# Designs tried in a protein design run: designed miniproteins, single chains, continued (4). Part 29

Each design is a single chain, and the fold is of that chain. pLDDT is the mean over its residues in the fold that is shown.

## One batch from the design tools (miniprotein)

Design m13046
Fold by ESMFold2-Fast:
Structure m13046 (fold): chain A 81 residues (1-81)
Amino acid sequence: SSIVEEIESKLSDENLEKIDKLEMEVVMAVAQKAPEEELEKLIEEAFKKIREILESSGVPEETIEKYLEMLKKKVEEARKA
């Protein structure tokens, strides 16, 4: 998507790897049926860290919001499976 392409163009490989790792930690916790309270805390902390990385890399605020909304929907969908 255009959002992913914009992020990839603005972020270093190191920062892209950090975001990928944070997303993977959330996905793995959902897949392993982590306790709801632990999962919600992990999601909140991961999303906060992702936002900080994107902001520090000069990604526009509207792009950050759209990206986080996409991740939130993906996580909610996975939790219902």
Scores: mean pLDDT 82

Design m13047
Fold by ESMFold2-Fast:
Structure m13047 (fold): chain A 84 residues (1-84)
Amino acid sequence: SAADKAKAEKYLKEGEELYKEKKYEEAIKKYDEAIKLDPSLERAWFNKGRVYAELGYTGLAEGDYKKALELNPENEEAREELKK
């Protein structure tokens, strides 16, 4: 629904603020909440991958970047991260 998509975007923004504060585990939880409401929200998948990469969980980061690229094949940033 439109309400679920709006709520997903709110959780995405909350996750981004937590990421700026380096609260990585809390940021992941907010991105997971966003994905649960809108699994097509490519930016939440991409941002979650970035947090996993910061934490050194390279396999989890790769999975999330691949999902972001599956949802948006033109995501150059996700493509570049997968080359590393």
Scores: mean pLDDT 88

Design m13048
Fold by ESMFold2-Fast:
Structure m13048 (fold): chain A 70 residues (1-70)
Amino acid sequence: SLEELFQKYDKDGDGTLSKEEAVEFLVDEFGLTREQAEALVDYVMAETGKERLTLEDFKRLVELAREVTA
C-alpha cells in the first residue's frame, strides 16, 4: 500500500517525509534520475508551502510521478 511505502521511507517515523527521503523514494520506486526526483519534490513542496511531506502530500507526489512516467 502507499501507507506502507510511506512508512518505509519515513526513516524518522514522525509521519512526514523529508525532501531527501521523498527523492530516494522516486529514484528507487519510479526509476527517476535524482535531478528529476528533486524537481518533482520541489514542485509539490512549493504547491503546499511545506518543508516536509505528509501522507496526503506523498499521495499527490505519487500521482504526479505516475503522470510523468506514463
Scores: mean pLDDT 83

Design m13049
Fold by ESMFold2-Fast:
Structure m13049 (fold): chain A 100 residues (1-100)
Amino acid sequence: KEDVISSLESAYGLVKDAIEAIKAGDLETAIDLLEHAAKGVKEILKTNKLSKEVKELLEKAYEHLEEALRAAKAGDAEKAIEHAEEAIEYLKKAIEELKK
């Protein structure tokens, strides 16, 4: 559980850094950070036995990370930020559930 929490906190930090990169106009850095965060969440979903609640929250986070990546690759900074912020909220909820 501690390793899962640390990995999700890392993903959370990567998504926050991606939002700042998008705001700075650095979409290349943002795409790299979002791809790394999405890969991390996907590996956690695949390799760990999670409660149904945590799994559903992480699946939602992953969906929003994929949409943020799609928007960033299309040059849609506003939509990329919107989906990245949604992903942050789901990651935060998953971390809070794991800490209970």
Scores: mean pLDDT 87

Design m13050
Fold by ESMFold2-Fast:
Structure m13050 (fold): chain A 90 residues (1-90)
Amino acid sequence: KKEEEEKYEKILEQLALEPLLEELEAAGEYSLTPEQREARKKSLEEAKKYIKELIEKGVPKEEIEKKLEEAERRLRRELAEARARLAAAA
């Protein structure tokens, strides 16, 4: 239980991408208000709680991992597109 929670939290942390968001904000291409940053942190915390609930309910580990992988792929794609737009603007 605890080991699985730590593993999923680690995956969620990889999706945070905070250093790159700071760089994009400095470039003016992507700007987050302090309130939006707080909302993102709260959403991440809620996602961690949701994953913990799925583990406690006995949802298959493979299903949880698949959902996390899909979320990671989506964010990576959006990030790559944002980077491509920034490079094209330079």
Scores: mean pLDDT 60

Design m13051
Fold by ESMFold2-Fast:
Structure m13051 (fold): chain A 60 residues (1-60)
Amino acid sequence: GALKAVVLTDFTAKAANELTLKKGDELVVLGVLDDGLLVATNLATGATGVVPASFVKVVG
């Protein structure tokens, strides 16, 4: 299955390509941009964008 992550704390997007996150949201990880950034889809909103890896826990 797709790699999943869970949001650990709220994050508000500061750029157009960033994803706004709420604590407890489930994400599908689509890829890694660099050491600190993931591309993911937020399953709560359906939005796809860049996610700081430090704000999420990968679970599968």
Scores: mean pLDDT 79

Design m13052
Fold by ESMFold2-Fast:
Structure m13052 (fold): chain A 81 residues (1-81)
Amino acid sequence: EKKELEERIVKAVREDVEALPAWAEEYAARHGRRAAAEVLRRAAERAAGLAELLEKQGLEEAARAAREAAEYARRLAEELE
């Protein structure tokens, strides 16, 4: 059960990360780059918090995926400025 849960979390997180650049460009076009950067920074903070929770639950692969997502969201936010 927990292994299947971890695999599902990893897949969902990676799919969300793959969608981030397209989402960021669309959001920036509609609301401005600064607004998109702010949403991405908040998403990064939430992903980092999720990674800590997953690590405490022993879901190391899921925690790693969440940390990678947090780092990627921060990089996208910096690119948008």
Scores: mean pLDDT 84

Design m13053
Fold by ESMFold2-Fast:
Structure m13053 (fold): chain A 99 residues (1-99)
Amino acid sequence: SEEERLAEARRALDVAEQTIQDAKNYIKKAKESLEKGDFEKAKEYVRKAYNLSIAARIEVGAALAFAPDDPELQARAEKLKTEVDNIDAEIDELMKKIE
């Protein structure tokens, strides 16, 4: 049971890390589209990044729920949570430039 919960937490964190990387890639594409004056593509990429930030936050939350007593997994989850918060802030800033 404990080993299964820790394994589920690790899988959730692995998914969150990949999802965060995908969100960061879409943010880069949104910035490039804005620099080229392609506001429609920028909006599309920001929307994709936003959806991925939500998915990553869910996975981080799952990991915290599965591994409440594991300090290393909790630390990893908190680091990823901070990365998601930074992504959300960058999305908000990009949206102001697109409006």
Scores: mean pLDDT 90

Design m13054
Fold by ESMFold2-Fast:
Structure m13054 (fold): chain A 56 residues (1-56)
Amino acid sequence: SMQEIEEKVKEFLKEAKKINDEDPNATEELQKLGKENQQTIAEYSRRVAAEAAAEL
């Protein structure tokens, strides 16, 4: 469901900020985290676009 995808997006963004705040030198780890969550982000974007198109 969209709610689950939305929560996943917020969760990993929260985690990424925490990692960056604790250790700015962990850029590679942050990049990998973003890469692994790319599919979730893409899915969320598609669903948001579809919802917007349907609502107008």
Scores: mean pLDDT 73

Design m13055
Fold by ESMFold2-Fast:
Structure m13055 (fold): chain A 56 residues (1-56)
Amino acid sequence: SVEEELEELTKRLSELTRKALQLVFVEKKPVPEEIDKELEELKEKLEELRKQLEAS
């Protein structure tokens, strides 16, 4: 379902955000391009799914 997909993507976004924060604030390293790109893709997918839920 859309709700289950939204939950899975939200969990993945949280995991990557936590990893990015760990790199920046704990390890003092820049966020890798791969992580930054995946975060943007996840945000776009989440926005689309939220619009689908709102329309229902």
Scores: mean pLDDT 80

Design m13057
Fold by ESMFold2-Fast:
Structure m13057 (fold): chain A 74 residues (1-74)
Amino acid sequence: MATRDYRTRAEQRADGSMRVEVEDLETGDVAKAEIRADGSARTEESPASGLRVEVRLENGEPVVDFTGPPPALP
């Protein structure tokens, strides 16, 4: 059974915004998302591999979800 490893990093900035970064350690691809102080979120970077990250606020706390690249078609 193969395992796939990811590295996650979150950075809070002085303006109250937060950046979230997810790196696929197998491909080296990075997906990035940003949440602003007003709670609005956006995807900042989506690599061609299909790695995706989303961030949202729940009760003022960031919640991060990410999806790995889709399986290769035959």
Scores: mean pLDDT 70

Design m13058
Fold by ESMFold2-Fast:
Structure m13058 (fold): chain A 56 residues (1-56)
Amino acid sequence: SAQEVREEVQRVGVRAVIAGADPEEVSRLAKEGVEAAEKGDLEEARRYIERIEELE
């Protein structure tokens, strides 16, 4: 669901920033991931989550 994506994006985003990722880049990817989920594209939302995870 979009709510589950929002929670996962927040969790991986915080983790990435703690690991030294650029907060602005993480914020941009998080916003795009949430917007994809809100539009019903859960596969695109998952790709943004994976991109945030790669920044760790």
Scores: mean pLDDT 81

Design m13059
Fold by ESMFold2-Fast:
Structure m13059 (fold): chain A 106 residues (1-106)
Amino acid sequence: SLKEQALAALEAAIELARRALAETTDPFAAGVLRATVRELEEAKTLLQQGKYEEAKRQLEITEGMVRIAIGVLKLIGDDASAERLAALAERIREAIRLLDQLLAEQ
């Protein structure tokens, strides 16, 4: 189902964020990734509760935060962390896309 696909996409984003956090040595990038993991876990809880609009809004806020952090990391020359966050932003975007499809079917 679309709900199962959205949940799987969100779980993939959480796993990617956790792996990125484990590989990150920069304190700023690590802080952003810890916040991202918490926000994605909150979105997962909302999705499991059937609160699709709230889950989508939370993911959009989280995506925005990650994209701002990418810009900061590029400015300080941490291209490796910026690349990891860019991959994470794309996974978050996929979860948002699936939630949009789920909301259109309500």
Scores: mean pLDDT 89

Design m13060
Fold by ESMFold2-Fast:
Structure m13060 (fold): chain A 60 residues (1-60)
Amino acid sequence: MEENIKKLQEAVDKASPELRPQAEQILNAAKQAMEEAGDEETSKGIANVAIKRIEELNAA
């Protein structure tokens, strides 16, 4: 769980200052969904999707 959140945080930290607020919104939404999941595999999937979304944002 902590590892997935750490990877999300790293993706946010790599965002440009202009994109960081949007990246942080994605991170916060993912954290909420992961807490609701109650399953480690589902939480990992949520984290992976959120990381991909942040990476796409950074590549735009």
Scores: mean pLDDT 78

Design m13061
Fold by ESMFold2-Fast:
Structure m13061 (fold): chain A 51 residues (1-51)
Amino acid sequence: SLADILDEAFKKGRSREALVEALRKHGYEEEAAILSGDFKKVEEIVKKKLE
């Protein structure tokens, strides 16, 4: 859940990097890619979901 993601990010420190890693671990790969600025990865994820 979103609460679990926030808890994990806060345990690792309050940084964008920690939040991105927490999102990836909890299956929010698209959100993690957006926050990290990897738009090529976002495109691949969206395309796969629409197939």
Scores: mean pLDDT 71

Design m13062
Fold by ESMFold2-Fast:
Structure m13062 (fold): chain A 61 residues (1-61)
Amino acid sequence: SERVEEAARRGRAQASPERLEILQEIAEKLRGIGDGIDKGIAARKAGASEEEVNKLIEEGA
């Protein structure tokens, strides 16, 4: 809802620069993990082994 999005924007605006930097670093790491998982799923659908899938996920983390 629009009210939840507004509250989230206000929360970010009230955070200190140092806290925002830490949160951005965490968000970047989480995106890397997500990309690795997506690549692993795609490889599994293409017939890759479990070992190959796990390697792709680990490379994303």
Scores: mean pLDDT 70

Design m13064
Fold by ESMFold2-Fast:
Structure m13064 (fold): chain A 81 residues (1-81)
Amino acid sequence: MDIKRQMAEILREAADRAEKLGEKETASLFRNLADTVEKEPDLDIATGIALIGLAIASKYAKTPEVARIADEARQRIADLA
């Protein structure tokens, strides 16, 4: 399975969960991060972008639930690398 595709799917799942919690802005950030990861040709750079982006999203999340979603997604992506 393509690791970059798996990372993008994890990020889109996080976006869907954030949107269901009413955090549309954070959901858009997760979707933009997924698109960026898919477009990045270098796997190591794509992984770094995903991990850093999710760490920032967790820190600036408006709710603890969305912060947890970001942290869970970050751990899942780290486990793929």
Scores: mean pLDDT 84

Design m13065
Fold by ESMFold2-Fast:
Structure m13065 (fold): chain A 70 residues (1-70)
Amino acid sequence: EERLRRAADEAEKALTELGIHGAAPRVRQLILEGRGDDAIAAVESAGYNAGLSEEDIQRLVDLVRRLLAE
């Protein structure tokens, strides 16, 4: 419960810092629902569509995976 909320908050912060704030609500909800694979796919799609570098997209994906793995 609290763990997933913290993971969602950290993911939202990271998405906002990289300029893809519009994807943050969906990624947050997927994390809170325990839909980790869908959350990662949403991050990848949002990063690609926003024109983020491959390095930034990979960094976000790795962060979300780490937060969900706890």
Scores: mean pLDDT 80

Design m13067
Fold by ESMFold2-Fast:
Structure m13067 (fold): chain A 55 residues (1-55)
Amino acid sequence: KSKKEIIDEAYRRAAERLGMTREEFDAAIAGKLTPEQVRAALEAFQDALYELLKK
């Protein structure tokens, strides 16, 4: 199925929204950055996912 495409696009949108590279965004989700950056990354990712899956 196309779950991979949706996730990849959500990653890209969230990273762009936060001004992060994809690598930085991945590091944030992995907990390698500050807790505040991790939270912001999760929130942006969820928002992007919601936008892509709205219906």
Scores: mean pLDDT 78

Design m13068
Fold by ESMFold2-Fast:
Structure m13068 (fold): chain A 60 residues (1-60)
Amino acid sequence: HMEEVRERIRRALERLRASPPGQHDDEALQEIVRASNELLKTLTPEEVGRIVREIVAELA
């Protein structure tokens, strides 16, 4: 379950990175929000922030 939510965030971030400068993939942004809210049901905001930063670091 947790790994599935992490993969959803990763894919959404990859979609945002592929977007042209100055354009937003609204569907990808909504997916990040949805997945983060799902994590917040079981984790603290600090823990969710750490997970998101970890995924961003992996994509850099």
Scores: mean pLDDT 76

Design m13069
Fold by ESMFold2-Fast:
Structure m13069 (fold): chain A 63 residues (1-63)
Amino acid sequence: MSEELKKGQDYGTLAVIYAAQGDVERAEEYAKKAVEAYLKAGDEKGAKNIEKGFQEALKEAGL
């Protein structure tokens, strides 16, 4: 797996975890890094999935 793809997965996981905890600032930071990493890896679907998952996590947290 490319370094960028691995970073995208790691950052995406952190973004969802922080969103669920109500830490919006950290969640947004990691979501942005995850999207950038997936795009650098050429994985547009992965980037979109991160954005969608992050938005859904924010809605569930009432944010």
Scores: mean pLDDT 79

Design m13070
Fold by ESMFold2-Fast:
Structure m13070 (fold): chain A 94 residues (1-94)
Amino acid sequence: MELERLEEELKELEEEAKKKAEQELSEEEKRKFVLELTKRAIELWARRFKLRKTPEEEEAIKEFLERVDEVLAATSDEETRELIRLVREKIEEI
């Protein structure tokens, strides 16, 4: 099933993140890696949620979006704002 493949990709992404975290990287390299990893993780999570919608999960997503909007309003750092907006947009597309 597509869902099983997405879960496998998420697991691989987590393993890749752990290996990279053990490497001594520059601050700039760490930022780029975290940004790319986060974007990919959000996309996979959004696809997984589309395949498995329950009323409980819909309610949880609604609460999560409200919290994301609150954090976005409080954040002035442009890089962090971009990540938060990406989370919001990908979840809202579900």
Scores: mean pLDDT 65

Design m13071
Fold by ESMFold2-Fast:
Structure m13071 (fold): chain A 82 residues (1-82)
Amino acid sequence: EAERSIEDLAETARRAIEEAKQYVDNGDIEKARSYVEAALAVADAIERTARANPEYQERGLKLAESIRKEAEEVLKRADEKA
């Protein structure tokens, strides 16, 4: 259950990051930032879930870090287009 929850959250965050990338490409920087914020909030949820479940802690923390890194890269591209 916890593993599936982390996977579902990761899928949600990755979809938000892909939406953010599309908005950056289309010049809609405000929407891009909104989707990045959503992805970061989901990454926080993954981290909280992972810390509460020792069996998935390492995997969950790595997923949260990966999502945050991708979100930061999208924000950097958004700043370059603003």
Scores: mean pLDDT 81

Design m13072
Fold by ESMFold2-Fast:
Structure m13072 (fold): chain A 62 residues (1-62)
Amino acid sequence: MRALITMTTKPGFDLGTGEILGPGTTVEASDVRFTSDGFITATTASGSRLLVGEDGVEVTPV
């Protein structure tokens, strides 16, 4: 699934770069998956892996 992921109340993490994406940041991502642990994983446009908490983001399919 391709989607826009907006961090609303919690930061996200770019696992490839170690960058912290603060609240209000929106990224377009592919391969969006919901984990059993309450996390969302995705691939950013740069090919890096994104990790965000399910309880702090908005996911809008595109």
Scores: mean pLDDT 79

Design m13073
Fold by ESMFold2-Fast:
Structure m13073 (fold): chain A 69 residues (1-69)
Amino acid sequence: SMLEEIAEETRRRLLELGVPEELAERVAKALRDGDFETAERLGVELVTRYDLVEAGEILGEAIRRAKEL
């Protein structure tokens, strides 16, 4: 499905930016499950707790695309 593709693409991009594998997988699972509340919270955590602004922007874009499906 397109949602699975968005989740897997997002996971790969986060890993390339140095996001820990466990956190990247949690993001991908939230996106796959359509749990956008959890995905948005993880995006805030990427920026505020981990100082990964680009990762947060990537996740925000993925959430926007997924919500449009």
Scores: mean pLDDT 86

Design m13074
Fold by ESMFold2-Fast:
Structure m13074 (fold): chain A 72 residues (1-72)
Amino acid sequence: MDKIDQAIQQVADLLSQYPLDEEAKLHLTKAAYHLQQGDVEGAVRHATEAARLAGAPDSVIQQIVQIIRDAG
């Protein structure tokens, strides 16, 4: 797998215990797009919004930020 695809899969796995509606899933898709374009902060913004919409706690949001920044 591409390192970017692996990072987005890790984020999706962390969020798998939370309900993801279509809007949250769209934000994850946008996060993947921004990361592929080299826009790490854009990817962080969209992935954290997906987590927030899913009701994930701040500890999970912090893990998501780290995963994305490590991939960029």
Scores: mean pLDDT 83

Design m13075
Fold by ESMFold2-Fast:
Structure m13075 (fold): chain A 63 residues (1-63)
Amino acid sequence: TALELAKEVAREEVRRVGIENLDVNAAIDQAEAELRKRGLSMSREQLRRAVSEAATEEARAAA
């Protein structure tokens, strides 16, 4: 789903740079671009929520 794709983008970015170095706006832009490639869309508000939640969850799993 679009939500799962957006969350995976956030998780991959946290794994790459760590939560403290995460640019949330850049991650939202990347998720939006990946969704667009697949003919999917989400509002930026929904993307921000999904990215923030997934990034926090990934950081907790890595600790």
Scores: mean pLDDT 80

Design m13076
Fold by ESMFold2-Fast:
Structure m13076 (fold): chain A 69 residues (1-69)
Amino acid sequence: MEIAEKLKGVTSPEEAEKVINELREKALQEFKEAKEKGDTSKYRDALNKLLSIARSPIDRGRILKEAEK
């Protein structure tokens, strides 16, 4: 939902890539914070957000490996 809203005004592929990367980094930070706090619900939601914006199965695998650290 947020990704679609932020991309609504985008006129170039480069700007779209920038917005997606920014949202991905934000989601990764939320995931790390939730993991450190031990908030299972927030952890699950943040992980699902990261997986939903993964570019490929390989990217999804990297996210899962990073989460397991």
Scores: mean pLDDT 68

Design m13077
Fold by ESMFold2-Fast:
Structure m13077 (fold): chain A 59 residues (1-59)
Amino acid sequence: MLLLRAVKDYTAKTPDELTLKKGEEVEYIANVAPGVVLARKADGTEGNVPGEVVEPVVR
């Protein structure tokens, strides 16, 4: 499973986006557009986030 971590707080600007807190980890699902990733929160909520607000979690 590939995890992404929010590098900053992000508030959803559209209903299809996720609101994230800095340091929050989400599951990577897919790249849906250039610079936009689809991710899933721990509660099962899925949505789009700008790629610039997340980074891969290195194990």
Scores: mean pLDDT 80

Design m13078
Fold by ESMFold2-Fast:
Structure m13078 (fold): chain A 84 residues (1-84)
Amino acid sequence: SEIYKKIVELLEKIVEAVRNGAPKETLYKLLDELYQVAMEIPNLDKEKIEKLFEEARKALDAGDYERFLSLVGKIALEIRKAIK
């Protein structure tokens, strides 16, 4: 799936950006790109995913990168459930 490939690439970019100490602007951009692609997935729990993205943005605002990555991981799991 083209959507799935793009999601995996974006998830890898987010992890690498955090690891490399990228500025918050870069992380917001990658998170927004992930959101746009995720919202194209049929049968996704959109209400749950939107809440997870909102929490991830709040974690970035707080500089809580551990919480941010945990929330990105939860987003990835919800996407995987929709693709089964």
Scores: mean pLDDT 86

Design m13079
Fold by ESMFold2-Fast:
Structure m13079 (fold): chain A 79 residues (1-79)
Amino acid sequence: AGVTLSEAQLAELERLAEPLLPALEAAVAALDEADAEARRAELAALAARLAGDTAARVRAIALLAGAPAETADAIAALV
């Protein structure tokens, strides 16, 4: 089944993710095409291994965005 977040869960996720957004946007902007392709391939491989575990996938994405472990755990707990 698709993952559906409530408005309250989305608001909490936005609150936890807010400090990460500038760093994530800067990191994406700093990537050249080759770096972006390599990162996409790594993320696709990770997504395949985590198929069906949405919390683990969200946690891994948060860690890749530079979140501390505690923040990544909190974000994963919302899904």
Scores: mean pLDDT 59

Design m13080
Fold by ESMFold2-Fast:
Structure m13080 (fold): chain A 97 residues (1-97)
Amino acid sequence: MAEEERRREELEEGRRRLEELVERVIERMRERGEPEEVIREIEETYRRLLAAFEEMDAMVRAGVDPAEAAARAAAIAAELSEAARALAELINEVVEE
């Protein structure tokens, strides 16, 4: 079945879009003369989002215990939500500045 390849392509497209957003925020922050330490925090947030997404995908494929899977999925979802919100706030702050 080619469905797995299509899912990988969709995942790669989503990752690329997120990567472009992060790069644009970093570019804007550098234009403003923001410290490299602040830029590093944004990069760490992005890496966290990627890691959580990969863990979620691996967990679904592995068919782990339902109770354990549910607990991990909830934790991953919470982490993704917080990281996405933090990144969105940073993007909005930079754009509106």
Scores: mean pLDDT 66

Design m13081
Fold by ESMFold2-Fast:
Structure m13081 (fold): chain A 59 residues (1-59)
Amino acid sequence: DEIKQKEEELAKLKERLQQLEFERSQSTDRKEAERLQKEMQELAREIEKLEKEIEELKA
């Protein structure tokens, strides 16, 4: 059930990304904004990787 586990992980990462986007929109501190942006970029890459892995497993 690897596909199901990866889909659940993907959903959680997408929820975390939305949370960080909200936090970024509320922040006026440059250092906090940079930290949040970096975390968002890392999560976006992880999401893309998982989406590709899920596609490969479903093919």
Scores: mean pLDDT 82

Design m13083
Fold by ESMFold2-Fast:
Parts: sequence; C-alpha cells; structure tokens
Structure m13083 (fold): chain A 61 residues (1-61)
Amino acid sequence: DVEALIDSLPESIREEARKAVEDVKAGKITPEEAAVRLYQAGATPIEVVKVARMAQLAADA
C-alpha cells in the first residue's frame, strides 16, 4: 500500500514522496526521477528504493 509506505516516512519527506508518486502516475516523471528527488530530500537509500518501486507499480496499474 503506497499510502501506508508514505505515512511511515519521516514528516520531512512525506509530502515530497506523495507528490513524486502522483507525478509518476500522471506520467510527468519517471520512477528514476522520483528516486533522485527523494534522495535529495533526505530519504535513506532503502526508503528511496521502496518508494521508487511502489511508484513503478502504481504507474503500471
């Protein structure tokens, strides 16, 4: 569940993660671009991988 994953992230990156997933679903950015944005926002490598994977699954739905 993408929403549950986003809610588990630190407050400082939750909004950026939500926006990145929405942008991937809308076709505005790639999952790779979403991962870069999250990493620059202070997400850990494992958090970036999890969110990017969920964004990819959301885009494929």
Scores: mean pLDDT 76

